Designed miniproteins, single chains, continued (2). Designs and how they scored, part 46

Each design is a single chain, and the fold is of that chain. pLDDT is the mean over its residues in the fold that is shown.

## One batch from the design tools (miniprotein)

Design m5680
Fold by ESMFold2-Fast:
Structure m5680 (fold): chain A 76 residues (1-76)
Amino acid sequence: SKEEIEKIFQEMLAQLQKAIQQAYKTLPEDELNKLAKEVEKLFQKAYEYLKQGKIEEAKKLIEEALKLIEEAIAKA
């Protein structure tokens, strides 16, 4: 259902917000700025897919953003 998809999307966004908060606590400013730029590019592309109705492609880009944040934190 549309409500089920909405709930899954909101849960993914909540996970992403939590990861971003952890990055702010862990990463130095230079690395944080580089990460923010890459995450912004992925969000812009995800938004473009959402405008095209490509929900699964948009979800994959959000998952990629989450993975980049988690990998950056793990390397710090």
Scores: mean pLDDT 78

Design m5681
Fold by ESMFold2-Fast:
Structure m5681 (fold): chain A 91 residues (1-91)
Amino acid sequence: DFDSFYKGWAKLSGVSVEEVRNARTEEEREELIERALETVKKNYKADNEEVRKAMEEILRLQGEALLASREGREKFLEEAKKVLEAIENTK
């Protein structure tokens, strides 16, 4: 389910759903994106530009999914699966 997924994502990225939701400016969102990317790169040693782009898109979609329709949440899950696959393939 989406709740379990968001908790898993927070554990992977080091960024919680609440932190994304509470980001009030574009600058705050960019800081969260940078922190998540650094966490993933350190833990998985991924030097893949595709992983970076997917991480940026996921954090954007995570914020949007909390306020979005069913379609927005499904898009978030699809992008998240793509990031997880890219990380697994880049080890």
Scores: mean pLDDT 59

Design m5682
Fold by ESMFold2-Fast:
Structure m5682 (fold): chain A 77 residues (1-77)
Amino acid sequence: PVYLELSGSGADKTVTKATGAGVKVGDTVRLNATEDPNVVLVRAVRNGEERLVLVKLSEPRTPAEVGAAGRVEGEVL
């Protein structure tokens, strides 16, 4: 399971709460679409290192909708 709360405007968000996926509070994340509308790619950057995590969302949403809601919830693939 993964749960993230995000803040900020624009494509890059700051993590304000994190559980799972190796993501931490203070990381910068960007959300990208995949071929599956239930799966988003979370690109997390910490101290110049990038992690790419595929998350299957608990509810279908576009990356823009997830970013606007400020919440990512689902399972790591």
Scores: mean pLDDT 78

Design m5683
Fold by ESMFold2-Fast:
Structure m5683 (fold): chain A 64 residues (1-64)
Amino acid sequence: MSIEELREALIQAVETALKAHGVSDELVKKAVERLREMLDKAEPTRESLQLAAVKVVNEALKEA
């Protein structure tokens, strides 16, 4: 799996997880935009990208 494929997979996974937890569509959209920004700034490694996704999920769940 390429780093680009991993980025898209993580975005989809975060969106799905937040929706499954009853997070509003508006907060899900905000979280996805935040994740895209973090992924663009993160080191292009699986570990860094996964940590960004976990951080965004935790932040969104606290706001919900």
Scores: mean pLDDT 80

Design m5684
Fold by ESMFold2-Fast:
Structure m5684 (fold): chain A 85 residues (1-85)
Amino acid sequence: TREAIRARAEALAAELAPSVDPAALAAELRAARAELERLAAAGELPAEVAAFALAALDAGLAAAEAGDVVAALATVLEAQALLAS
């Protein structure tokens, strides 16, 4: 279920978060977002995949900018798991 995927992502995020700088994470998420926008504009990604990934990056970036590394990582990890399904 989505709840099980989110719970797993949150557990992994909590484990990783102590070694992650929020500012560095925010910079990486901004770079990833810009790259996804370029790929979407070039037609290299299906529109629904691009929309989902961009929304997840926007949510992750907002959390990282607020200093919430656990929420930022959990959101990105959840999105990766859902896209791999």
Scores: mean pLDDT 83

Design m5685
Fold by ESMFold2-Fast:
Structure m5685 (fold): chain A 85 residues (1-85)
Amino acid sequence: SSDAQAEEFRRLLTKFFENLDEISKEMRDKIGKILEELIEKVPIAGEVIEKLRLNEPVSLSDVKEILDKEPELVEELIKLLKEAL
């Protein structure tokens, strides 16, 4: 379901920011580039990503908007996050 995908995205990205020092520079750079593209293409993405970095609550509706607008970038991001974690 879209709720499950939104929760997985939120959880994985939160874990990524919590474990930056344990993740390789190469993987951080790859993930960082996709995050930058997401922020440029989706107006709400910058706010959502910053809140997740700060371990602040985010609306699942806002996360779903990101998934809906850029599904291919989100799929690649989730794949890289799973590989990094």
Scores: mean pLDDT 85

Design m5686
Fold by ESMFold2-Fast:
Structure m5686 (fold): chain A 77 residues (1-77)
Amino acid sequence: DADAYTALGAEYARQGKYEEAMEYFRKALELDPRNVQALAGFRGAAEELLKREKDPEKREEIKRRLEEVIEQYKALP
């Protein structure tokens, strides 16, 4: 369920595995698009990954994924 994916995302983020964390937070948001904890977790993991990523193309990809998730959340009725 969404809570289980959110918990897994948080665990991967604690281990510094931010790409895996983003995947699980995204799965949580697919099941529950209004999950504030999953959105916050996704944003946090993406920001931590961006601090470590030096490749411009990969940085733009991460930023695009983050913006897409935020826009989808804001567009909810």
Scores: mean pLDDT 84

Design m5687
Fold by ESMFold2-Fast:
Structure m5687 (fold): chain A 57 residues (1-57)
Amino acid sequence: MSPEEKAALGIEVLALHRGGVRLSREEIKAMTQREISDRTGLSVSAISRVEAMAASL
């Protein structure tokens, strides 16, 4: 699984459990951190942390 796909999966799980929002991995990969934050209610900091963690793999 690519770092990008791992990041998208992490964001998908957080959006569902914290925001109650279902997003596909393709939608997440197409959106900016701000757009994901606005749609899910997750902080940009939380999204950035998931992406950074995935990128280090």
Scores: mean pLDDT 77

Design m5688
Fold by ESMFold2-Fast:
Structure m5688 (fold): chain A 94 residues (1-94)
Amino acid sequence: MEADKKQIEILEEKAKEGDAEAQYNLGALYYNLGDYEKAAEYFEKAGELGNAKAQYNLGVLYAELGDYEKAKEAFKKAAELGYKEAEVALERLE
């Protein structure tokens, strides 16, 4: 979307500086655009920096793609970061 291009550029610069919230927001934007590969990349980066919601959304994305092993791993990491909804999602996959 042309209207979002400037927003994406600003978020990309912040993400390069290690801003976990910017990385999460880029993941969400790419997910909404249908670019699931880039969405997964940015959610993974944000999650590695301790963003529990990014790990949860990464798990949801992998489950939607049929990769239940990666979904479980992401939900487990989100639960370890204190994201309670990830514990429920993990139990439903086991």
Scores: mean pLDDT 82

Design m5689
Fold by ESMFold2-Fast:
Structure m5689 (fold): chain A 56 residues (1-56)
Amino acid sequence: TAEEGIKAAELVLKQAEKSGNKKTAEDFKRLLEYLKENPKAGGAAEGAINFAKVFG
């Protein structure tokens, strides 16, 4: 779950950077750092995974 959350956050970050969505990119940069430092943060990881499913 934590590793999946990190991968999901990285995917959203890459897509946001490519689309010029600076706000989403900055938010997910911070979330990615948080997930790397807090591997037990299952809710945050699941949130990233769910967001990635609808963020195209």
Scores: mean pLDDT 78

Design m5690
Fold by ESMFold2-Fast:
Structure m5690 (fold): chain A 60 residues (1-60)
Amino acid sequence: MFTSTVTFDDAAKARAFAAELEAEDPSVRVEVEGNTVTITSDRSVEYHIGLTLRAIGEGL
């Protein structure tokens, strides 16, 4: 199990990202608190790193 927390510039971006990720991959657990997104996945380190980098990019 891998977990990463990413802080977005605003709560709308955080919610949009979380909704998109859950729709694309329902096996990933996504939790949103304000402008912060916590991503939990069990597939691989590489896959989890990819999700984390995507979140960082969209948070800018």
Scores: mean pLDDT 80

Design m5691
Fold by ESMFold2-Fast:
Structure m5691 (fold): chain A 105 residues (1-105)
Amino acid sequence: NLKEFSRLSSQYTSQRILSVAYELDGDKEGAFEHDLKASDLIRQMSRIAEQMGAHDIAKLLHQISDLERKRVEAEKKGDKKTVEELTKKIKELNEQLSKLSSQWR
């Protein structure tokens, strides 16, 4: 259902904005909470994309969700190198997702 996918996408954007806002205010726990909510929303979007037959999009969303959860865990541990590596991979997958979404049938 494209309508459900769109709704979750809007919620994801809101959670990402909140995560950044909490981080800028120095509230790392609040930032982590919203990052994890964003990750869950991406996972839900992956399941809907799969149900709609958008298998390539579903796979990318699933990978992004997994990497975002690992990034939060690395941040909690103070592993700056792993955070940097995961952030780069997430960005690359989001660029692939953007390209596939523009060609979605």
Scores: mean pLDDT 84

Design m5693
Fold by ESMFold2-Fast:
Structure m5693 (fold): chain A 81 residues (1-81)
Amino acid sequence: KGEALSLSNLGNVLQALGRHEEALASYQKALEIYQALDDKNGEARSLLNIANVLQALGRDEEALEAQQKANEILQKLQEEA
């Protein structure tokens, strides 16, 4: 959990520095950890960060896919199980 948060923070710093590919790698590692922990909020948040970086890189189709997956997870979290 702490490792995933550290990777997310690293990604945020790298993105602010314009180091988009490195930010993407950090967010992807955070995503993998949140998925392993079944942390759906962390997973959705990581996917939104990935989508933002992919859009900055001009990888619009991949950004759309990540955004849609994040929205699906968030929608399910708002609904009664």
Scores: mean pLDDT 84

Design m5694
Fold by ESMFold2-Fast:
Structure m5694 (fold): chain A 75 residues (1-75)
Amino acid sequence: SPKEVLDRILEKLGVTKEDVAREIQRLGGGGPETVEKAYRGELTPEEMEALFDALIRLGATVEELQEFARAYEKA
């Protein structure tokens, strides 16, 4: 599921949901609301881009983000 893929990415990076939310907010995005929507499967394309930009800044790979996107589309 997209929740499991996202949790795995955060565990690998050693970051919390709060860390991701702060990074999204730093980059001009919605912060905690975007993270909550990611776990609920409610992201707009623009919110998904903001999430991906934040995760890349925190050390995620493009491959990990593609795995999340594929899981999200199937949910």
Scores: mean pLDDT 82

Design m5695
Fold by ESMFold2-Fast:
Structure m5695 (fold): chain A 63 residues (1-63)
Amino acid sequence: SAEEERAKRMAESILKAIEDKDEVALEWAMKDLGMSREELYEIAELVKKGEYDEAAKKILEHL
């Protein structure tokens, strides 16, 4: 679905922000999604493993 594709792109953006050490992007993601820094790191690990569906599901639970 369009929401699932958007969530996958958000998960990829979270991984990129962590790799780039972009604290501003991470703070925005935490506030926008209502997620902790630890939860964002869990999403990034799922993306690194190619588990895009699981990463997207975690984001959708907070929307």
Scores: mean pLDDT 83

Design m5696
Fold by ESMFold2-Fast:
Parts: sequence; structure tokens; C-alpha cells
Structure m5696 (fold): chain A 56 residues (1-56)
Amino acid sequence: DKLIEQLSDPNPLVRATAAVQLGKLGDPRAIEPLTKALSDPSPAVRGAARYALSLI
């Protein structure tokens, strides 16, 4: 839940870090928030979300 909240952080580095951590946890509940992060304005966050989804 804290990591999912961090996907909405104003800092793109925080969002990217949260995405990677969610992927490493492998929690399927993170699939929906990570899929939304694929549309993030930051290319770093989009890349992190794609990587995270590949881990789940």
C-alpha cells in the first residue's frame, strides 16, 4: 500500500523506485497501478513500470 501510494509521488525518482520495488515483491495487486504507470509522463517511470510488470 505505501509503495502503491508512492506511485503518485510528485518526484519521478520516487515513483520509479516504488515501481521497481512493487515488481520485486511480486504482488499481483500491483499489476493495475503499474499498468497505469506505463502512461506516466516520465520515461524513467514508464521503464520502471515495464520492468516491474515483467517480474510479476
Scores: mean pLDDT 81

Design m5697
Fold by ESMFold2-Fast:
Structure m5697 (fold): chain A 67 residues (1-67)
Amino acid sequence: EEAERFRESIVKAVENGAEYMRTELGVPDERAERAVENGRRIADEVKRLMEEKGLPFVEAVGEAAAK
């Protein structure tokens, strides 16, 4: 499941980035949480585009991020 694997990778990257922002950069929790929520939305859309439209990962990310 390449689409699921890419989705999981995006989610992990966003969660790690948000934790770094919160703990090391002092970003407020609500801002870090919004970044995670937006990243998860993009990850879900990437998976959907790859599975339903057969888009390559890079193109799926571009289309998902355009919103």
Scores: mean pLDDT 75

Design m5698
Fold by ESMFold2-Fast:
Structure m5698 (fold): chain A 73 residues (1-73)
Amino acid sequence: MEELRKEIIELSDEIYELLKKLGVSDGSARMLVGFYRDPALSAAISGDEKNAQMGVETLRMMKEILEKELKRK
């Protein structure tokens, strides 16, 4: 569970930076990241491995989508 917590935090930080690079406001980027990070992090803290893992997969998908958007320019 500690590994999933770290991965959720790292992916959330990466998504935040990608949103900022795409021109999303600081407040909107923080709110959007928090919306997806917080339930995943809560699952990881509570030992809900299945929901924590699903959260990681969702964050990974978001990162890939945002990376593709940055490449389109």
Scores: mean pLDDT 83

Design m5699
Fold by ESMFold2-Fast:
Structure m5699 (fold): chain A 55 residues (1-55)
Amino acid sequence: GSAPAASGTGKTKKAVYYYDPERGEVVPALVGENSTSPGVFDTPEEARAAFGGAA
C-alpha cells in the first residue's frame, strides 16, 4: 500500500525485498515511497533468510 511517508526527499529509488508475515512470502518493494519499512534487503533470499531464521 502507498502512504504519505516521505516529503521533499527521495532522489533515487531502488527495488528491495521484504518478508510479508501475513502471506509468509517475500515481496518486492521500492525504497523512497515507503521508506518507513525496516528490514529491507537487496535480494529476496536475504529477506526470507532474515525472517526464516527467526521462525
Scores: mean pLDDT 66

Design m5700
Fold by ESMFold2-Fast:
Structure m5700 (fold): chain A 70 residues (1-70)
Amino acid sequence: AIDEIKQGAPTLVKVTGSGFTSESDIKALLNGEPLKLVKLTETSVSFVVPKGATGKLEVTVNGEKATYEL
């Protein structure tokens, strides 16, 4: 489950929740472009955001989708 999405640093977005067990079940797209996963734990995943990038962030974890506006 996805509990929270927030910008933790100017180039980093953190997703918090549960069920983060496999990279293959986790996706993040910013304006349709895939983001690089840099940290995965059982309760959080972090993605690199290009510096100065804005737009619609879509995160999918185990089929659950959440959106966040950068």
Scores: mean pLDDT 76

Design m5701
Fold by ESMFold2-Fast:
Structure m5701 (fold): chain A 62 residues (1-62)
Amino acid sequence: SEARLKALRLLLDKLKSEGADPSRIAEIEALLAQGRLDEAEAKIFDTVEEMNLKKMKEYKEK
């Protein structure tokens, strides 16, 4: 559980550095503070997928 929390916080810090939405970041931090690790993890991966999808759409441009 502690290792999982540390991993999720590292992922969150990377999302912050990559320009993720501050309101999404705040929501994930609140979930982590509440010990709701499954929900925090789901929102982190949802955010990663959204950012990757945006990058793929930009890559598809000529």
Scores: mean pLDDT 78

Design m5702
Fold by ESMFold2-Fast:
Formats: sequence, C-alpha cells, structure tokens
Structure m5702 (fold): chain A 100 residues (1-100)
Amino acid sequence: GAEEAAKEAEEAAKKAEEAAKKGDAEAAGEAAVEAAEAAGEAAEAALRGGSAEAAREAAKAAEKAAKAAAKAGGVKAAAGAAAALAGAVAAYLGAEKAEK
C-alpha cells in the first residue's frame, strides 16, 4: 500500500544521503532511482483509494533523494536525481487526485 511505499522511499532517501556524504555518486544515483520507484508506487496506491498522506510522505522522501544525488554530482547521480524529482511530482499529483 501507500504507507509501505512511503517507508521504502524514506529508506532510499537515507541511502542517497549517506552515499552523497561518502562521495559515492553511483550509489547516490541508484538510491534516488529506488526513491522514484517507491514514490510512483505510493502515487498508484493513493489513486486506488490508498493514503494521500502516505503519497505526500513518499514525495518528500523522493525530493530528499533527488537533492542528495544532485549534491553527489556526476552523470549517473544526475539521472537518478531527475528520476526522483519525477517520482515526487507523480506522488504529489496522486495525493491531490486521491483527496478529490
């Protein structure tokens, strides 16, 4: 459900932040992609009657992962950051639509 996806997104965001602190751009990018996938799952769950609040939490986690990957630098991290931002947008839109 959306709550499980939100937890996955938060764990991925933590991985991205830790990788960025270590200067591991590849690991930061990979973690940002994990956050993007989890945010997308939270969006779909919210659209199917799941928690809009959980989708918003997943979106916030994906934004954190995107920021961490962008800070790490490099092409792979930049691609991960872009994916995480797209996932965050999807999760926010899913939450808004679920509340209507």
Scores: mean pLDDT 83

Design m5703
Fold by ESMFold2-Fast:
Structure m5703 (fold): chain A 83 residues (1-83)
Amino acid sequence: GPDPRILARVRELKAQGLSPFEAARILFDELLTGTTSPGEALRLREQILAALREVYGDEFTDELQLEIGRYFTQHVLELRNQA
């Protein structure tokens, strides 16, 4: 199942009225740093996506999953280029 701390944070963000995409952006910014390895970044992505599916259910559409994936790819490229 998803990481309990990530799951709790997603629940907090949803309670604030944030969409799955908005919650994902905040979590990527909070959890991915210039020192995060590619393998660690991929694990964090999977945990964030799993938590979003669990908390948002039907609101977490295939279109949102693709858009979040695109944002993650762009963010990982920026972190890699700053290392």
Scores: mean pLDDT 80

Design m5704
Fold by ESMFold2-Fast:
Structure m5704 (fold): chain A 72 residues (1-72)
Amino acid sequence: MTEELIAKADELAQKYEKENTPEGKLKARAYRILRMTIHGKAAAGLEPPELTEDNIERVIEALKRSEAAVAA
């Protein structure tokens, strides 16, 4: 199950990376972060997050905040 979620996240990250747009690259980065979170949670024996639109939006928001903090 967790391995399938990781594989799906990797597939989606590759798909969006291939779009070669700023938005596509940002979404690909969000999927890679979510993939790492799923792996880390599973390794710690915790329930991994699902690959939902809401979870992707959450990661994208966090990335945008991080970019804003670096720019400040």
Scores: mean pLDDT 75

Design m5706
Fold by ESMFold2-Fast:
Structure m5706 (fold): chain A 75 residues (1-75)
Amino acid sequence: LEAEARAVAEEAARAIEAGLEEQVRQAFADDIAAARAAGDEATAAALEEAQRRALAGDVEGAAAAIARAAERELA
């Protein structure tokens, strides 16, 4: 789970380095909107944290937030 979350965070970082920052922001925004539409505010909040951290270049923090969101989905 944490390894998968790290892979997602690293992919987001590579996309940002390639100049696709807005696409990364939009992908997180779509997932956040989906979580809210499902009534899952805790997952939405974790994804918002992941988006902020990924856009700030904090791969470790983004990975931790993604893992937290995924853990919520499995609980």
Scores: mean pLDDT 78

Design m5707
Fold by ESMFold2-Fast:
Structure m5707 (fold): chain A 87 residues (1-87)
Amino acid sequence: SLEELRADAPGAVQAARGSLEKAIADPENETPYLTAAGIHAAVAAYSGDREALREVAQWFEEAAKKADPETAAILRRMAEHYRRLAE
């Protein structure tokens, strides 16, 4: 439920970060890890934890700096989305 998701918001945020770090480290499996990062980030968003959403946005922005231009564009859009949700 929503209460359970809110209780584990830090866990969802950490899972999103871990998936994103794996996406950066593994160019052969970047897409599956980016999908996982997006799912975990969405769970954090659904919890309503604004600070967690800001951290998720920052991680996507940091990942974009290390990615190729095409992937960086996707990561920057994800960062902007979660940053807006955190407002």
Scores: mean pLDDT 68

Design m5708
Fold by ESMFold2-Fast:
Structure m5708 (fold): chain A 93 residues (1-93)
Amino acid sequence: SMEEIRRLEREVRERVVERLSELLGLPKEEILENGDLTEEKVQKLLEEDEALKREVEEALARLDELVAELRAAGVPLEEAQRRLAELLLELVA
């Protein structure tokens, strides 16, 4: 289901925002732009930390690629959940 894939994408993005909130010591509202985590906001928040900026940008790019692949390939929800969970683990490691 496309709605289920969108929900999983939101859950992954919410975890990225939560992790950034913890690392930067900022409330989620200061990380989000109009309720979303944008590339422009990530660049502004992480201007002084090139390594963390690269990690976050790569994670978001991989999420976008994975979501596009899941939509195009019609993979089962269980496989989508597994791949998104693996991406989350990489972000925490």
Scores: mean pLDDT 68

Design m5709
Fold by ESMFold2-Fast:
Structure m5709 (fold): chain A 62 residues (1-62)
Amino acid sequence: MSKEEQEKLFEEIAEELEREFVLEHILTGKVYSKEEFKEALKKRLLEKGVPEEWIEELLSKL
């Protein structure tokens, strides 16, 4: 997978997670912090097999 493909995957996962958080907020009233979002995003990227050092670099851009 190229760097562009990996950045695209990061963007897609971030958008998916953001939509999930918005939906959960609508359904349950739970408020998510930026820190909680970053933690969940890191966990999902790790589950997809993305290296931790690359995740840290991508999160620094947020």
Scores: mean pLDDT 76

Design m5711
Fold by ESMFold2-Fast:
Structure m5711 (fold): chain A 66 residues (1-66)
Amino acid sequence: MEAAIAEAEARGQAYLEVVKLVSRFSELLPDELPFEEQANKLHEFGILAATDKEKAIKKIEELEKK
């Protein structure tokens, strides 16, 4: 049971981290970008954040430095 609880907590934390990264990335997208283009970029970033968190963070930092 303890291992199952730890796994569930880790999964929940990972999900929350992905959501926070996607939210932060969405705020960095240009206001003038069409909705479909924004949706595509958010989808691609969501996959990146779920599969490679460090690379996702680096991408956000790169966009913030402009």
Scores: mean pLDDT 74

Design m5712
Fold by ESMFold2-Fast:
Structure m5712 (fold): chain A 98 residues (1-98)
Amino acid sequence: SEEFERDVLLGVALIGLAVTKVALDNEIARTTDPEKRKQLEELKKLVDEAMDLLSAPNPDYDKAIELLRKAAEVAKPVDPQLASLLENVIKIVEEIKR
């Protein structure tokens, strides 16, 4: 039961990050500002690395949280909604550690 609940939370976190990646790819494709494009590409790299850490056989939750916090800070000036979504994913990952 508790293991199943943790697996569900991990699934929700990974789905949230996958949706974030689709949104980032679309925004990068539409962005004409080179500065914003660079920030979005750096954000995508952080999200990709966090997803890799979370989907590993022995997930590194602490490092994933660190990368997602960096991603949220990069997202704040570019897209506050993306920052909020990333902060929600961080809360889910923190709950998994409980």
Scores: mean pLDDT 85

Design m5713
Fold by ESMFold2-Fast:
Structure m5713 (fold): chain A 71 residues (1-71)
Amino acid sequence: PLEEAEARGLRHQPTNIAANHLLAGDVEGAMKLVSVEEARAIIESLLGAGQLTQAQADAIRAKVDALAAAA
């Protein structure tokens, strides 16, 4: 299933680096590496894996949406 997502433009190395930026709260750094759609998918994956709390995921998602609206 992950390999099917990677074949659709989710790339292993940028996705992993972006995930580390999102975990650190560096949304702008993550958004330089991945699209808005990929960033949202990473946040959902991190939340599902228990690496983010719901409150952290909501805050990061709000920042992603604000950056997308400003672009």
Scores: mean pLDDT 73

Design m5714
Fold by ESMFold2-Fast:
Structure m5714 (fold): chain A 92 residues (1-92)
Amino acid sequence: MSQEELDLEIEATLLAMEAYVLKKEFERAKSEGNKDLIKEVIEQAKELLRRADELIERAKTLSGPTAQQVLRDLEALKEELEKLIKEGEKFL
């Protein structure tokens, strides 16, 4: 495995962990009816989407099974973040 693939996998894993925490925060914000917190969650989700797009472009420049797996995982994460943003906007 190349160092570039390893660095990409680490960055993608950290992004996925941040997204997991954000999803938990979103569920809490919805249960509390906290619109200000929902706005903050949407803003953070948009930033995570931007970072996911940057990592997707990096993954596309690499050829290897790890890079291909990371690309699939990032595309799935992007769909989840977009869904979270759409759901959150309905509360505002």
Scores: mean pLDDT 87

Design m5715
Fold by ESMFold2-Fast:
Structure m5715 (fold): chain A 65 residues (1-65)
Amino acid sequence: MLTFTISVNGKEVTVTIDGDEVKVEGENLTPEELAQAKEKAEELKEKVDRQLEFVKKLLEELLKK
């Protein structure tokens, strides 16, 4: 389980990724802010999958040193 805190229009939003499930929680969010938060949560889930490629690129840069 991965938990991230993001800000949407100055409001704190908690994004929880648990396997294939993505949950978005926040207080005093408008429906539009919730929709934006869900979109960012989907992006975060995709980044987790692609994290290995990012780490590989960092290692290649360090090896070039």
Scores: mean pLDDT 74

Design m5716
Fold by ESMFold2-Fast:
Structure m5716 (fold): chain A 80 residues (1-80)
Amino acid sequence: LEELRERAERARREGDAEGAAEAAIEAALLLMEHARTLEEILRGIALVLRAIGYELDGDAEGAAELALEAVRLVEELLER
């Protein structure tokens, strides 16, 4: 998770929307892997779609913030 957070922060600093979106998608896939409910899986799918949207818009800041949000959701899920 720290590696994904570091990648998101680096991509944000470099204006790399693709790299930031990839970090967000990877975190969303981890969320879906550890999901115990359909609602959690759907949340992961929504995060993937939002990440693709930010990448298409060239929005490195938005994609990085989404990646950090997804990492926090994975951390919360793993603590339960």
Scores: mean pLDDT 84

